Designed miniproteins, single chains. Designs and how they scored, part 75

Each design is a single chain, and the fold is of that chain. pLDDT is the mean over its residues in the fold that is shown.

## One batch from the design tools (miniprotein)

Design m2595
Fold by ESMFold2-Fast:
Structure m2595 (fold): chain A 71 residues (1-71)
Amino acid sequence: MRVKSVEVEMREENGRYVLRVKVTLDDGSTREFELEVPSREAAERVKQILKEGVGKPLDEVMRRVEAALAA
């Protein structure tokens, strides 16, 4: 399944960043999840990966997000 659109909301809590992500897929289904990221730089990197992921397979996009969080 390919990513059709992505909505990302960032919330800061006690110096930590939480991303609320809503992904719409090419079949019209939606996936919603939260990611706690260790830094502002990690938050910006994840947001960029998600935006660049539009038109790509969801599995590929999620692997890139996981790699960014593990770095």
Scores: mean pLDDT 79

Design m2596
Fold by ESMFold2-Fast:
Structure m2596 (fold): chain A 94 residues (1-94)
Amino acid sequence: MKEELRKKILETRKKLVEAIDSGNYDEAIKLAKELEKLMLEYVENEDFRQAIKDEVKKLIEAVKKGDKRTAYRHLVALDLILVGAEVEEWLRKK
């Protein structure tokens, strides 16, 4: 259920890294949009959802410019948002 969605997020993230590394920017943009969709299905908190949308937009802009360093910074920000959303859900369960 939620674990399967999380697995798809991690697999999409891995493919996105590979596309950025190989300079396949068209594929990287498609994977970034897919990652956004999956993360928005996974995360319910509106502040985290808005952060995901903002970071994916910046990631796509960096990819379009061929700026791999900036693209990776925004990908790391997405990783931190995912962890933050999971920690918030865990704290609600106490």
Scores: mean pLDDT 85

Design m2597
Fold by ESMFold2-Fast:
Structure m2597 (fold): chain A 68 residues (1-68)
Amino acid sequence: GEAVRERALRIVRGMRAALSSPDPVIRRVAEAELAELGIAPEEALTKSDEELADKLVERYEKEGPSVL
């Protein structure tokens, strides 16, 4: 539902902000966290927040509530 999508958007926006950090350690951690969610670094740089959130929602629907 909407609450799941809002959570996914919050996660994506937070991780994208971390990927834009000048600190290479913060960027590396964000890349690893997104990879665990099934998002490649290239996807995180080229896709919109909405597209990445939709990917997380799809994963939630297939794999269950532990994903988000």
Scores: mean pLDDT 76

Design m2598
Fold by ESMFold2-Fast:
Structure m2598 (fold): chain A 86 residues (1-86)
Amino acid sequence: SLEERLLLQQLLERRGVSPERIAELLSELEVRPLKEIVIAEAPMLAAKLEQLPEQTLLEYLQALLEGQLLKAYSYLEGQEPVEEND
């Protein structure tokens, strides 16, 4: 979505990611879910990120963008669903 693209772009810019790399990741968003791209950029958080609902992922990214690190962390811990055994 447009909101997902804007959040991803602004977060990558804030982290000092190169414009070329940002363009590549935004292109990936056309063919991959936002969650997969975020996990690829933060593989150490993959287990936590995989468990987030899409709505909670957007709130997490927004909190990171705003520099609200404790709030972002609370989304990772407080919004983790139980592991699905499907």
Scores: mean pLDDT 73

Design m2599
Fold by ESMFold2-Fast:
Structure m2599 (fold): chain A 90 residues (1-90)
Amino acid sequence: MKEREERIEEVKREGEAAVKEVLADKSLSEEARKKIAELIEEATRLEIEAIRVEMTDPEKAKELIKKALEKVKKAGEVYEEDLAKAKAEA
């Protein structure tokens, strides 16, 4: 399916760009950068898997998307917490 392969490539490209951006962000601690990058990589992988199985196993796709959203939420929490620490030290 052309549209599905395009969606997978877009998700992969966006995930790779987000990881690269986070790892280059010097306002974040090295520990936070690594943790956020890992969570984004996991979320990207889960989203790609969901797209691949959505036509054959829609329930599995739904669970994979739910897990991906949980990873994104955790990444946001790590980001906010690390920024709060940086602000307190400034």
Scores: mean pLDDT 83

Design m2600
Fold by ESMFold2-Fast:
Structure m2600 (fold): chain A 68 residues (1-68)
Amino acid sequence: APKVLSDEELIEAYTKLGLAVYEDLVARGVPPERALEIAVAWLRQLMRSENVPEELIEEAIAAFKAAA
């Protein structure tokens, strides 16, 4: 897990990564609603595997959903 990034920078980084996955899925023909579900599930798994605190995981997912 990135230990030098602020919470805000960490949320922004994961939000951008989630948007990239979402946009790629939509470009590949996945329906937007399904692409959102896949991107959220993938982000949550990634952040948990990197031991990101649950509070930051939920903030990053909320930011991603607002941006998508």
Scores: mean pLDDT 81

Design m2601
Fold by ESMFold2-Fast:
Structure m2601 (fold): chain A 79 residues (1-79)
Amino acid sequence: ELNELLLRLLQGTASTEDLQRLAAHFGLDLSPAKLEELFRLLGPEAFGVFLTLASAGLSVAEIAAAVGVPQATLSRLLS
């Protein structure tokens, strides 16, 4: 199931429900609206990187640098 969700994410075919299931698998408790905003901001590939780094416990600053977005924007979406 996780591999199928990741494949749909990378193909750009992930639904909001797929994003919620992915976040849950990575231990992230984010609202559907926040997940949609993150996906819209990052795109498929960077969203996958975000999930991986966030689940590994990297700081918001490190994640923001890795995915190429402002730290302030990412902090707002994760708060």
Scores: mean pLDDT 78

Design m2602
Fold by ESMFold2-Fast:
Structure m2602 (fold): chain A 74 residues (1-74)
Amino acid sequence: MMTAGEAIFEYVLEKLKELGLPLSEAVRISAEVFALVPEELRHRLLDEEEVKELLEKLDSQITEILRAAKAAHE
């Protein structure tokens, strides 16, 4: 079990490594993604299924944020 913030941070960190982007961007991007999380999920522990469902729902938004970060870093 983990918080939404922890799950998002780990996911973003992995995606930054895959894209060759600076890991220093992880905190900023994770904060932007976390702002998209429903209030009821922000401060409680999530199981593996809840984490998977949350990340799947946010996938398009996460992809767009990462694309914008890549363009800004180039």
Scores: mean pLDDT 80

Design m2603
Fold by ESMFold2-Fast:
Structure m2603 (fold): chain A 116 residues (1-116)
Amino acid sequence: MSRVERSERLGLLATRLANKRMDEVEAELKAAGKHLYDYAREVNAGVSAAALKELLHRAEEARRFAGLTPEEAREVEATMLAQLSAWLGLSEEEIRAMTPEEVYQAAVAAEAAEAA
């Protein structure tokens, strides 16, 4: 499986989780008479953060299975950030300053630019 295929599958899963959460929030906002726009970015950021926490939890389990130390687990995290930086053409500092939603939009834009 290619790197692109893995990223695409993870993106689709993240989108499905975000859509399910958005439906729940939209129902609550409608009941409260509030506008969706006020929360869309926060909801997406929150869902992305929850998905990242679940991914980190799975990485911690994989660490125990693989016999990785906490230091080695941090190195894996740093490597993933470096790979994301290289793929998006952004610095690690820029990525750290971005919200998960902004990182996702940058990834979509980078993929579109590669296709052009």
Scores: mean pLDDT 54

Design m2604
Fold by ESMFold2-Fast:
Structure m2604 (fold): chain A 85 residues (1-85)
Amino acid sequence: MELVKEILAGLLGEDGSGTLIFENKEIDVSKLDPETLEAFLRDPEKINPNSKFKKSPLQELLDEGKITEEEYERIVEEVRKLAAS
C-alpha cells in the first residue's frame, strides 16, 4: 500500500491529483482515460516519444526486484481506478 502511494506521488504529485507534462502541455491525469494511463505506466514512450522516462518507472522497480509482477499490475489498476472515479 505505501509503495503504491509513493510511486503515485512521484508520478502525479503528493495528493495523487498531479499533472503530467506531455509535449510541453500540462494534463490533469484524472481526465485521462484509464487505457492512456495504463499505456503511460507500461510504456511512456508510446504516449510521448520525448518522455524523460526511457523505461517505465514501474518496469525499473520490477527489474530491480523492488516490486513483484502482481504489485506492478495492482499499481496499474489503482491508477485506472483514479482515472475512472
Scores: mean pLDDT 58

Design m2605
Fold by ESMFold2-Fast:
Structure m2605 (fold): chain A 96 residues (1-96)
Amino acid sequence: SSDDAAAGRAAMTALRNIPSLQSYYNQIRALLQQAQAAAAAGDLDTAIQHLQQVVDTLQQASQVAKDNGDDQSSDMLQRAADVMRRQLEEAKRELA
């Protein structure tokens, strides 16, 4: 949805612009490209695995932001992780 896309864009902007989170930005970008390529090829299992790694990386970045006192960025990153987790559950249901 447009709200899901907005959450993703906000998270990627925070990751890119916050120096302590830039390594997570690079990891998530690579994983999203791999997931998109797998999905385009019809390999949903591989796409789901890469998206699960994105969720895990967003949660790690959220914790780093929180540990640095940036609750706003932590909340945005956690929201993006929750959105992607929901999308993964939906994709797994469609695959089954």
Scores: mean pLDDT 86

Design m2606
Fold by ESMFold2-Fast:
Structure m2606 (fold): chain A 85 residues (1-85)
Amino acid sequence: MDAEIARRAAELARSTGHPLAVQAAELFDKAAEAYEKGDRETAIELINQALDLLSQAAEQSTNFDDQVRLAVAIIALSVILVNER
């Protein structure tokens, strides 16, 4: 399930079109691959980097729809992190 949530977060981040959110989407895809391989430590590190990029994207976003999509991605990721810790 963690890999699926990470891939969904990647789709949501990518859908905003923000350059930092697109970079975060790439990190979420890599995190999903790490989860599929059982490397949770690498997945968590990639997720934390993606969160930083999403936070920056949300701060720079003036569009409500982009802010909502970024918030949903952050929430999905928070569920993953809570399940790991």
Scores: mean pLDDT 74

Design m2607
Fold by ESMFold2-Fast:
Formats: C-alpha cells, structure tokens, sequence
Structure m2607 (fold): chain A 83 residues (1-83)
C-alpha cells in the first residue's frame, strides 16, 4: 500500500495541472482554487504515508491511504483520458 500510494502521489503531482483543470470544469470552481485543493490532497496523502510507515498495523490509516490511492489513480486516469 505505501509503495502504491507513493507512486499515485508522484503521478498525480506530474499530472496536477490536467487534474486541476478537470476539477475546475466539473465543479465550477476556478482553476486556481482547484489547484490549491489538489495540492492540499497531495500534502495530506504524503502525511498519511509517513504516519503509516510509523504505524504499519494502523487499520484506519491503511484504509484511508487505500482510498486516497484509489482516488488519485482515478484522477490521473481521467486526466490522461482527456488528452
């Protein structure tokens, strides 16, 4: 899960502009606001990765990180599909 999450975070960072555009278009928020939301989500995901590394048996953190990883992977896939 940690390695998968780190990969998802990296790919989302690489596709941040495209993801932010899709969020802005889908929600009606500004591109700038969407970009800030993506940055916040990436920072939270990084924090959860570090916390899970410290507490590998934390079931709650593992589930939260798994959901975040799925969300980031879905966002990246949508950004790539919109090319």
Amino acid sequence: IVEEAEKAIKEAEENKEAISRLIAEGTGMSFEQAKEEVDKALQEAKKKVEELKKNPNDEELRKELELLTQTLNAAVARAKAAE
Scores: mean pLDDT 77

Design m2608
Fold by ESMFold2-Fast:
Structure m2608 (fold): chain A 77 residues (1-77)
Amino acid sequence: SLLEEKAAEAGLTREELEARLEAEIAEYEALGVSRELVENMREALENRDMEKMREYAAEILKQVGEPEPEEFSPLRL
């Protein structure tokens, strides 16, 4: 799956990537990202819909700003 491929690219298991994505989403929710985007991203992750995850992640990052290029962010899917 695309999610498993992305996890391998990051040197993570699928479960580890999913856990990091949930942690990042929770941090962004605390920073004031819209509830709708947070819920949509969680639904996409639950359904393993990589295309929707990318779309929602891009919208979340637009609201909070891009992390430093050298920092690992699972939302850069």
Scores: mean pLDDT 74

Design m2609
Fold by ESMFold2-Fast:
Structure m2609 (fold): chain A 75 residues (1-75)
Amino acid sequence: ASASELASQLSSALIVGDAVEANRLFQQCKSSEECFNKAKEVLKSYWNNEDFRQKLEENRSQYSIDLQTFLDSLE
């Protein structure tokens, strides 16, 4: 899968609250610096979406510590 495809799937999993998929996609992405950078860019773009932020809050404790730390780095 491409870096942009993984990043898009990660954001979608976060929006729908699928913690299992979000954690799995992020773990795959963090193993590749290219994917990690793309995920950061895509998630920053979605940070203006209120539905996205609401779903993040609802399922935050279900996400891995690494994912939570990554999300906290985005404003």
Scores: mean pLDDT 76

Design m2610
Fold by ESMFold2-Fast:
Structure m2610 (fold): chain A 84 residues (1-84)
Amino acid sequence: SVEELKEKLVKAAKEAKEAAKKLKELLANPKPEDVKKIVAEAIRAVGNLYEAVLLEKKLGDTPVPEEARKYIEEAAKILGASLE
């Protein structure tokens, strides 16, 4: 259903944003003991961002929830900033 796709999209987008934020925080003051956590948050951020993009494509002409769009945009910006 469209409603189910929208809910999954918001959830994936939110997870991507939260993981991206955690990754950025860890990379701002990296410690050797945090390597596994850094890798885990990077995988979670990229994986959920990818899922959100795929769900957007599945919605087609259906409007993307504004909340999901904001989470996706924020995740992408954070990931860009953390890599530079």
Scores: mean pLDDT 83

Design m2611
Fold by ESMFold2-Fast:
Structure m2611 (fold): chain A 62 residues (1-62)
Amino acid sequence: GDEKFREGAEAGGKAVEEMTKKYGEKGGQSAQLSGTEKLSKDKNASAEEVRKAAIEGGLKGG
């Protein structure tokens, strides 16, 4: 389901924003990669879509 994927991508974006605030761009990028890896491993998530969402979150925070 796309519903589960959307929620995961949204959570990933938030995590990237939080890490960017605490550790700057490097923290945001690290969280983005971790979040993307977790979500892309999910059977319902598309690696491409997850990566795009995580990157968007990181760019907003940076």
Scores: mean pLDDT 58

Design m2612
Fold by ESMFold2-Fast:
Structure m2612 (fold): chain A 70 residues (1-70)
Amino acid sequence: SEVTDAVIEALARIGRERGERGLAAAAVGMQSGDASAAPGLTAEQVARGHAASPEELSAALRRAAERAGL
C-alpha cells in the first residue's frame, strides 16, 4: 500500500490541528502531488498519497478523521 501508517498519523495530526478543512486541503495536495497545497505533510508523504488509488486515499482519510476525533 502507498499509504502507510505514518501518512495516516500525519493526516490525523492535521485533523487535530486544522479540522476537516485541513484534511480536505491535504487530500487536494495529495491528489495533485503538490506538497505546497498540503501544509503539514512532507513531499514524500504527498507523493505516496498521489500514487495511491482513490480507494486507499479515501480509507486513509477516514482513518485519520477517526484518530483526530472528527
Scores: mean pLDDT 80

Design m2613
Fold by ESMFold2-Fast:
Structure m2613 (fold): chain A 63 residues (1-63)
Amino acid sequence: RDEAAAELQRALDSLPPAARRAFREALRKDPRDAKGIADAASAQPGADPAAAERAARAHAALL
């Protein structure tokens, strides 16, 4: 759990501000839709899709 929280923070820190905002908005819409959350963050300019996916997976591990 602590490692999942640390991984989530590291993945979010690697995303540009717009992608982090999209990640948070997708979480508010459906916190259990890991694919939708990752896709929303990855759609933002400069976002690494792998980092967005890692953030979504780490968040899912905290549920």
Scores: mean pLDDT 80

Design m2614
Fold by ESMFold2-Fast:
Structure m2614 (fold): chain A 77 residues (1-77)
Amino acid sequence: YTLKAKVSKEEIEKAFDELIEKSTDPVELFYLRLVKHLIEKENLELTADDYVYILLSLSPLSPGARELLKKYGEKVK
């Protein structure tokens, strides 16, 4: 199956940044910051769907990523 974003790139990117600002979980923060650093360092041009897959990969380690995935991600019809 494939996952798609329910929202624009701008909306999901903002939600990802807000999660980094609001998270109090050290493990979640470590992985969120690592991903953001890699995106910025490598100058990755990400789509909204790419952000959904990032959230999926972080889901086992990040409660916040699971919540954002549930809110912004959907399975292919």
Scores: mean pLDDT 80

Design m2615
Fold by ESMFold2-Fast:
Structure m2615 (fold): chain A 92 residues (1-92)
Amino acid sequence: TQLQEGRAKAASLLMQAGGDYTYLISQANDEFKKKTDEVAKLAKEKGLSQEEVDKMLAEVQQTYDKKLQEAQQTLDQGIAQAEQLLQQMLQQ
């Protein structure tokens, strides 16, 4: 019973971590597209130089890369929590 409960909890943690990861990646993709579109609009409205546009797009890319790293960290933490729970159950 306790091992079965531990496995069920670990599976739930992995399912949650995977769901959170997918959601965060989806949000990062949506935000990247929105911010890229905003840069294009600002370039047109303000007559920005290509250098200014490239700088703004580089900042958008940096934010996107950071969001992808945060999503991966969330997944890795969820996996580690599930593994810790299983190890704790096996050592009892």
Scores: mean pLDDT 86

Design m2616
Fold by ESMFold2-Fast:
Structure m2616 (fold): chain A 58 residues (1-58)
Amino acid sequence: MSVEEIAEVLFEAFRTLLVPLLDDFEAFRAWMERNNLLLSEEEQRAVWERMRELAAAS
């Protein structure tokens, strides 16, 4: 699953929970780590940036 696919899945499944966290990368990263999303820091940041784009487009 690509970073783009992960971001889209998270946005659809957890929008209400995750959109408020998009203002703080550290909070978003902590949520990903707590939920066992085993991604590199680079991939975590890419998912975060993609979700911010999806939120802005909505």
Scores: mean pLDDT 80

Design m2617
Fold by ESMFold2-Fast:
Structure m2617 (fold): chain A 82 residues (1-82)
Amino acid sequence: SPSLEKLIEEALKLYGDLDASGALTPELEEMFYRVMEEAGVPQERIEEARAKGKPVEDPEKARLELETTLGIIELALGVERL
């Protein structure tokens, strides 16, 4: 869906920015890869997001935003499977 794709794009941007900031935790990275796999996001899109990433001023806020966005994607995927 267009809404799901928008959420995926947002999660990819947040991931790339956190990677550039050196602020990814192992737990958040595991959650990110699990959700991206469930959503069918190819590795090439993840690599592109990493290449485009820029350091963020508030990594703690960015981590919370990524965790929240990933949770919304999981919920949306669950609804589409019902």
Scores: mean pLDDT 86

Design m2618
Fold by ESMFold2-Fast:
Structure m2618 (fold): chain A 65 residues (1-65)
Amino acid sequence: MSKEELIEELKRLAEEARKVLPRSVAGAVVDEAEEVIEMIRKGEMSEEEAQKVVENMRKAIATYK
């Protein structure tokens, strides 16, 4: 997945979290997604590291579905 695709997936997961998770939990997931997006933009996070964050967020959201 490209860095641009990872950023778009993180944005999608943040929106999914807002719809599916309790408000307090959704806020934490959104904050993490925004932090990771900024790290990707600054070149402080590799594509491989960002992909692991995406997978972890997917698993967390799936446990509430």
Scores: mean pLDDT 80

Design m2619
Fold by ESMFold2-Fast:
Structure m2619 (fold): chain A 72 residues (1-72)
Amino acid sequence: SEKDLEILKSYNPSEELLELFKKVLENPEDEQLVAQLALKLMEELGIDKAREFIEKLENEKLKKKLQEAAGL
């Protein structure tokens, strides 16, 4: 959602992370894209901030998928 995108923007993400997140929002059933997003979040933001970001998501299905993919 637009609100989830704004939440990510508050973490000052790279353009690459922002575009990957947009791709996942358009293709939420793509398990490979979700896994790539989970890894990129942890690599770029660190585990603590990635966890915080995921917990703030309004999209409950995406939140659950990212928690599962990240092992968080």
Scores: mean pLDDT 85

Design m2620
Fold by ESMFold2-Fast:
Structure m2620 (fold): chain A 64 residues (1-64)
Amino acid sequence: MTLLVVAPEDALEAVTAALDRLARHPDITVEREGRRFTVTSSNEVVGLVAKRELEEVGAEVEEV
């Protein structure tokens, strides 16, 4: 599962904190380009949990 994540400027700190926690999971890889992030999960359930957590902290999340 691949998620395209955009952090609004006012939510950037909360989104980056959430991504730092998620990146500790062995099934999650995070790549950063400014306020845009690509989150790749080898586990579908972990990917869905990551999507929900990121949306709850104000990120815009799109499944690719």
Scores: mean pLDDT 83

Design m2621
Fold by ESMFold2-Fast:
Structure m2621 (fold): chain A 63 residues (1-63)
Amino acid sequence: KLAELIDALKAAGLLPADLPVTQAAVNAALRRLFGSGFGALDRDGDGVLDLAELEEIVARLQA
């Protein structure tokens, strides 16, 4: 499930093609890519994106 979400984000050009499919690597990459926008994506405000938040992003960005 996480790998599927990561693949969709890579296809959208939001993540590097070689990004590992781990929560920590994804959070680090998204924080780097979105900067201030990461705070808006981080619904619980703990500095970590969970699978539900990633699913919402993918739903919005699917092409």
Scores: mean pLDDT 62

Design m2622
Fold by ESMFold2-Fast:
Structure m2622 (fold): chain A 81 residues (1-81)
Amino acid sequence: SSNEKAVKEVAEKLGIKLEIKAESEITDDQAVALILTLKELAEQGKLKKGDKLELELHKNDTSAEVREKLEEAAEKVREEK
């Protein structure tokens, strides 16, 4: 879908490999939330070039839930050990 492509293009520009597993097409609201959250996390240094993220999105996920899922995925990449 055009929304998924737009989100992936923003991630690619930030040097991030983003894999999205969605049950249905990403909505406009979900795409906007993902793009803004990706940019914000990159600006905060919570996402860096070379990071790999996997997101599972459900058709009923709100903008807030989508943002939370992306933030959680970023935290997992940073936590390491």
Scores: mean pLDDT 81

Design m2623
Fold by ESMFold2-Fast:
Structure m2623 (fold): chain A 80 residues (1-80)
Amino acid sequence: DELWDSLSSEERREVFTESIVEWAREQGMSEEEIEELSKLSVSQQLQWLYDKLDGDEEAFEEALDRIWEIADEKVREKAA
């Protein structure tokens, strides 16, 4: 994706963190869980998501699709 490829590593981390946090809120997770999630690195956030979904690769892919949809919206806002 051209917009995603235009971001720095730091900007990609920020967008991904904001997107997974928004996804977690949509899932009804507590603010305490969301705060802990926001403190994690991207790799740790991906591992957290995989563990939260009990290693279900199909559920993990569906969750990532939604997270990337949220991230795409955030990248478009930053580009505007």
Scores: mean pLDDT 78

Design m2624
Fold by ESMFold2-Fast:
Structure m2624 (fold): chain A 95 residues (1-95)
Amino acid sequence: MERIKKIIEELRELAKKIKNEELKKLAEEAVEVIEAGLEAIKNKDILKAIGQIIALIGLQLDIERVEADEEEKKKLIKLIEEAIKLLLEEMKKVS
């Protein structure tokens, strides 16, 4: 849980620094999707949690297509990748 919260904080800080409006919006959407995924896991709604993970994969594809700073895009994709891994780990703990 703490590692996912740290990723959310890093995504929020990155979103503040992004100057490209389209990339900034995708970073902000990634935060909302990760938070929704965590709430779904907390409520033991595994199908909804899977849906949020699929949405994060979709956001990675959208980010790749934005004409923006390549370093910011790579950093954002890496943070989303880590969030996907951590969400999958939290889902495995639900009995």
Scores: mean pLDDT 86

Design m2625
Fold by ESMFold2-Fast:
Structure m2625 (fold): chain A 83 residues (1-83)
Amino acid sequence: MSEEEIREEVEELAERASREAEESGKPAVRVTIRAKTKEEQEKIVRAVKEVNKRLGITSLQELEDGSVEFPVLSREALEKMKA
């Protein structure tokens, strides 16, 4: 996958996770993106970091199976962090 494709996928998943957190009454939902190679995992990490600067998310984890996991905050939780 291209870096642009990965970035679009991360942005879409983050939007969906934020909505899911709001609908379920949770402050955050964890998103996991599986990579097929170490290079793809590194591209996902970069994309998540770029998205996180905009969404106020500061943590991510690289998992042993090549996946990347990160929390996505609900809109309500984001507003509380800004206040």
Scores: mean pLDDT 73

Design m2626
Fold by ESMFold2-Fast:
Structure m2626 (fold): chain A 76 residues (1-76)
Amino acid sequence: MDAEIDKVIDEAVTAVMLDDKDKLKAIAKKYGLSEKEVRDLATQLLIARFEGDQERYDKIKEEFKKKIKEALKRKA
């Protein structure tokens, strides 16, 4: 179950909403992702949520989760 990864994704989306650049940078560094990639994925999730596009939201969220899981496997 991906409860911890879901929490990280929610934090990234919230950071984009609040323009919290330091939080986005911290998430990117922690998971070995680029700041641009984290920002782009989180921004796309926020837009999909505001547009009510559940299908696009779920697709982007799964992509983000896969990237985080891959990064964690490289560190473990």
Scores: mean pLDDT 80

Design m2627
Fold by ESMFold2-Fast:
Order: sequence, then C-alpha cells, then structure tokens
Structure m2627 (fold): chain A 56 residues (1-56)
Amino acid sequence: MVINTTVTFTEDMTKEQLEAYLRKKYNAGYVKVEGEGAGNYDVRIDTTWSRVEARK
C-alpha cells in the first residue's frame, strides 16, 4: 500500500531531522522531504516498504 501525503510543518527542524522522525513514526522504507527551509516542508511517504522488510 502506497500513501502519498503532503504536510507542512511550522517547527524549526532540518530536512534530515524531519525525515528521520517520519521514518520512525510511519515505519516507512521510503520518505522524501522537500522544502525551502526550516518549518516549511512537503513530504512523500511510502509505507509499502517497511523498515523491517528493508533490513533484509
């Protein structure tokens, strides 16, 4: 199952910190974070490839 979602965050986080947070929260094998600066990001999450499966 693939989930495509767009969310905007207003917190002062780097793209790397946000990506790590979302990988953990959704247990997703693929997370892409795009945006211009801290607090304003668009994210794409693919839950088809879980972290457990990715560790094979």
Scores: mean pLDDT 58

Design m2628
Fold by ESMFold2-Fast:
Structure m2628 (fold): chain A 64 residues (1-64)
Amino acid sequence: MVKLPTVELDAAGRLQRLTFYDPAEDKFHTLRPGERLILGPNPLTGKPSNVTVVAERGLAAGRA
């Protein structure tokens, strides 16, 4: 089953909602503002396992 992702942006052009199908989990994931998409234990090169959505606030801040 092939599902196209759906992207919704707010009036400022920021991501409001991104919905996509994950065949590894056989479910839909929704990404909202302030969240980051992470592939599972396998990198993009190889076999995509799981997709995890997390709050963006940890890595986006440069620790310089």
Scores: mean pLDDT 54

Design m2629
Fold by ESMFold2-Fast:
Structure m2629 (fold): chain A 71 residues (1-71)
Amino acid sequence: LDELEARIREEVERIKNAKTLQQLKDEAYRVSEVFEEAYDAAKTPEERQRVYDLALEAAKVINEAFEKLKK
Protein backbone atom coordinates (compact mmCIF):
# COMPACT_ATOMS: atom_id res chain seq x y z
CA LEU A 1 0.00 0.00 0.00
CA ASP A 2 2.80 2.50 0.86
CA GLU A 3 4.15 2.13 -2.71
CA LEU A 4 0.68 2.83 -4.14
CA GLU A 5 0.23 5.84 -1.84
CA ALA A 6 3.60 7.17 -3.11
CA ARG A 7 2.46 6.68 -6.73
CA ILE A 8 -0.79 8.56 -5.96
CA ARG A 9 1.22 11.45 -4.47
CA GLU A 10 3.45 11.54 -7.59
CA GLU A 11 0.39 11.62 -9.87
CA VAL A 12 -1.17 14.42 -7.77
CA GLU A 13 2.04 16.45 -8.29
CA ARG A 14 1.81 15.80 -12.05
CA ILE A 15 -1.80 17.03 -11.95
CA LYS A 16 -0.67 20.22 -10.13
CA ASN A 17 1.97 20.78 -12.84
CA ALA A 18 -0.31 20.03 -15.83
CA LYS A 19 0.03 22.74 -18.51
CA THR A 20 -2.90 21.71 -20.75
CA LEU A 21 -6.40 20.27 -20.30
CA GLN A 22 -5.24 17.15 -22.19
CA GLN A 23 -2.38 16.61 -19.69
CA LEU A 24 -4.81 17.13 -16.79
CA LYS A 25 -7.22 14.57 -18.30
CA ASP A 26 -4.40 12.04 -18.87
CA GLU A 27 -2.97 12.42 -15.35
CA ALA A 28 -6.45 12.28 -13.76
CA TYR A 29 -7.04 8.98 -15.58
CA ARG A 30 -3.69 7.59 -14.38
CA VAL A 31 -4.34 8.53 -10.74
CA SER A 32 -7.80 6.89 -10.93
CA GLU A 33 -6.12 3.61 -11.99
CA VAL A 34 -3.70 3.82 -9.04
CA PHE A 35 -6.63 4.51 -6.67
CA GLU A 36 -8.36 1.35 -7.95
CA GLU A 37 -5.21 -0.65 -7.08
CA ALA A 38 -4.92 1.11 -3.69
CA TYR A 39 -8.52 0.31 -2.72
CA ASP A 40 -7.88 -3.35 -3.60
CA ALA A 41 -4.60 -3.35 -1.61
CA ALA A 42 -6.04 -1.69 1.54
CA LYS A 43 -6.50 -4.46 4.13
CA THR A 44 -7.35 -2.53 7.32
CA PRO A 45 -9.92 0.20 8.09
CA GLU A 46 -7.02 2.58 8.76
CA GLU A 47 -5.49 1.88 5.33
CA ARG A 48 -8.89 2.35 3.64
CA GLN A 49 -9.32 5.67 5.46
CA ARG A 50 -5.88 6.82 4.22
CA VAL A 51 -6.83 5.96 0.62
CA TYR A 52 -10.15 7.79 1.03
CA ASP A 53 -8.39 10.90 2.41
CA LEU A 54 -5.96 10.83 -0.54
CA ALA A 55 -8.91 10.58 -2.95
CA LEU A 56 -10.47 13.72 -1.43
CA GLU A 57 -7.16 15.59 -1.79
CA ALA A 58 -6.77 14.39 -5.40
CA ALA A 59 -10.29 15.61 -6.22
CA LYS A 60 -9.47 19.09 -4.82
CA VAL A 61 -6.23 19.26 -6.82
CA ILE A 62 -7.98 18.16 -10.03
CA ASN A 63 -10.69 20.81 -9.56
CA GLU A 64 -8.10 23.55 -8.88
CA ALA A 65 -6.01 22.54 -11.91
CA PHE A 66 -9.12 22.46 -14.13
CA GLU A 67 -10.16 25.97 -13.03
CA LYS A 68 -6.62 27.23 -13.70
CA LEU A 69 -6.36 25.63 -17.17
CA LYS A 70 -9.88 26.31 -18.55
CA LYS A 71 -8.91 29.97 -19.12
Scores: mean pLDDT 79

Design m2630
Fold by ESMFold2-Fast:
Structure m2630 (fold): chain A 92 residues (1-92)
Amino acid sequence: GMSEIEELFEKIEKLLEELEELLKEAKENEKDKEKLKEILKKAEKIYEEIIELSKKIIELAPDDLEVILKAIGMVLRAMGILLDIELILKKA
């Protein structure tokens, strides 16, 4: 139902907030390769969880283009944060 979709979106928003905190931590530790590797592993796990939650949303609303586009947008936002963390690690 719609309440289940909204609950799943709320879970993704919380995971996106966790990714933003990991990106902040990566910027604060930009020369610490070991710390950055640990941060990247945590970010990858959160990203995989966002993908799985987004898949569940699409399965619940396969004909709702607005809901599908919102879910895709959240996955793309998470991917952008993950790539930023990976770039910081490559420069360390």
Scores: mean pLDDT 90

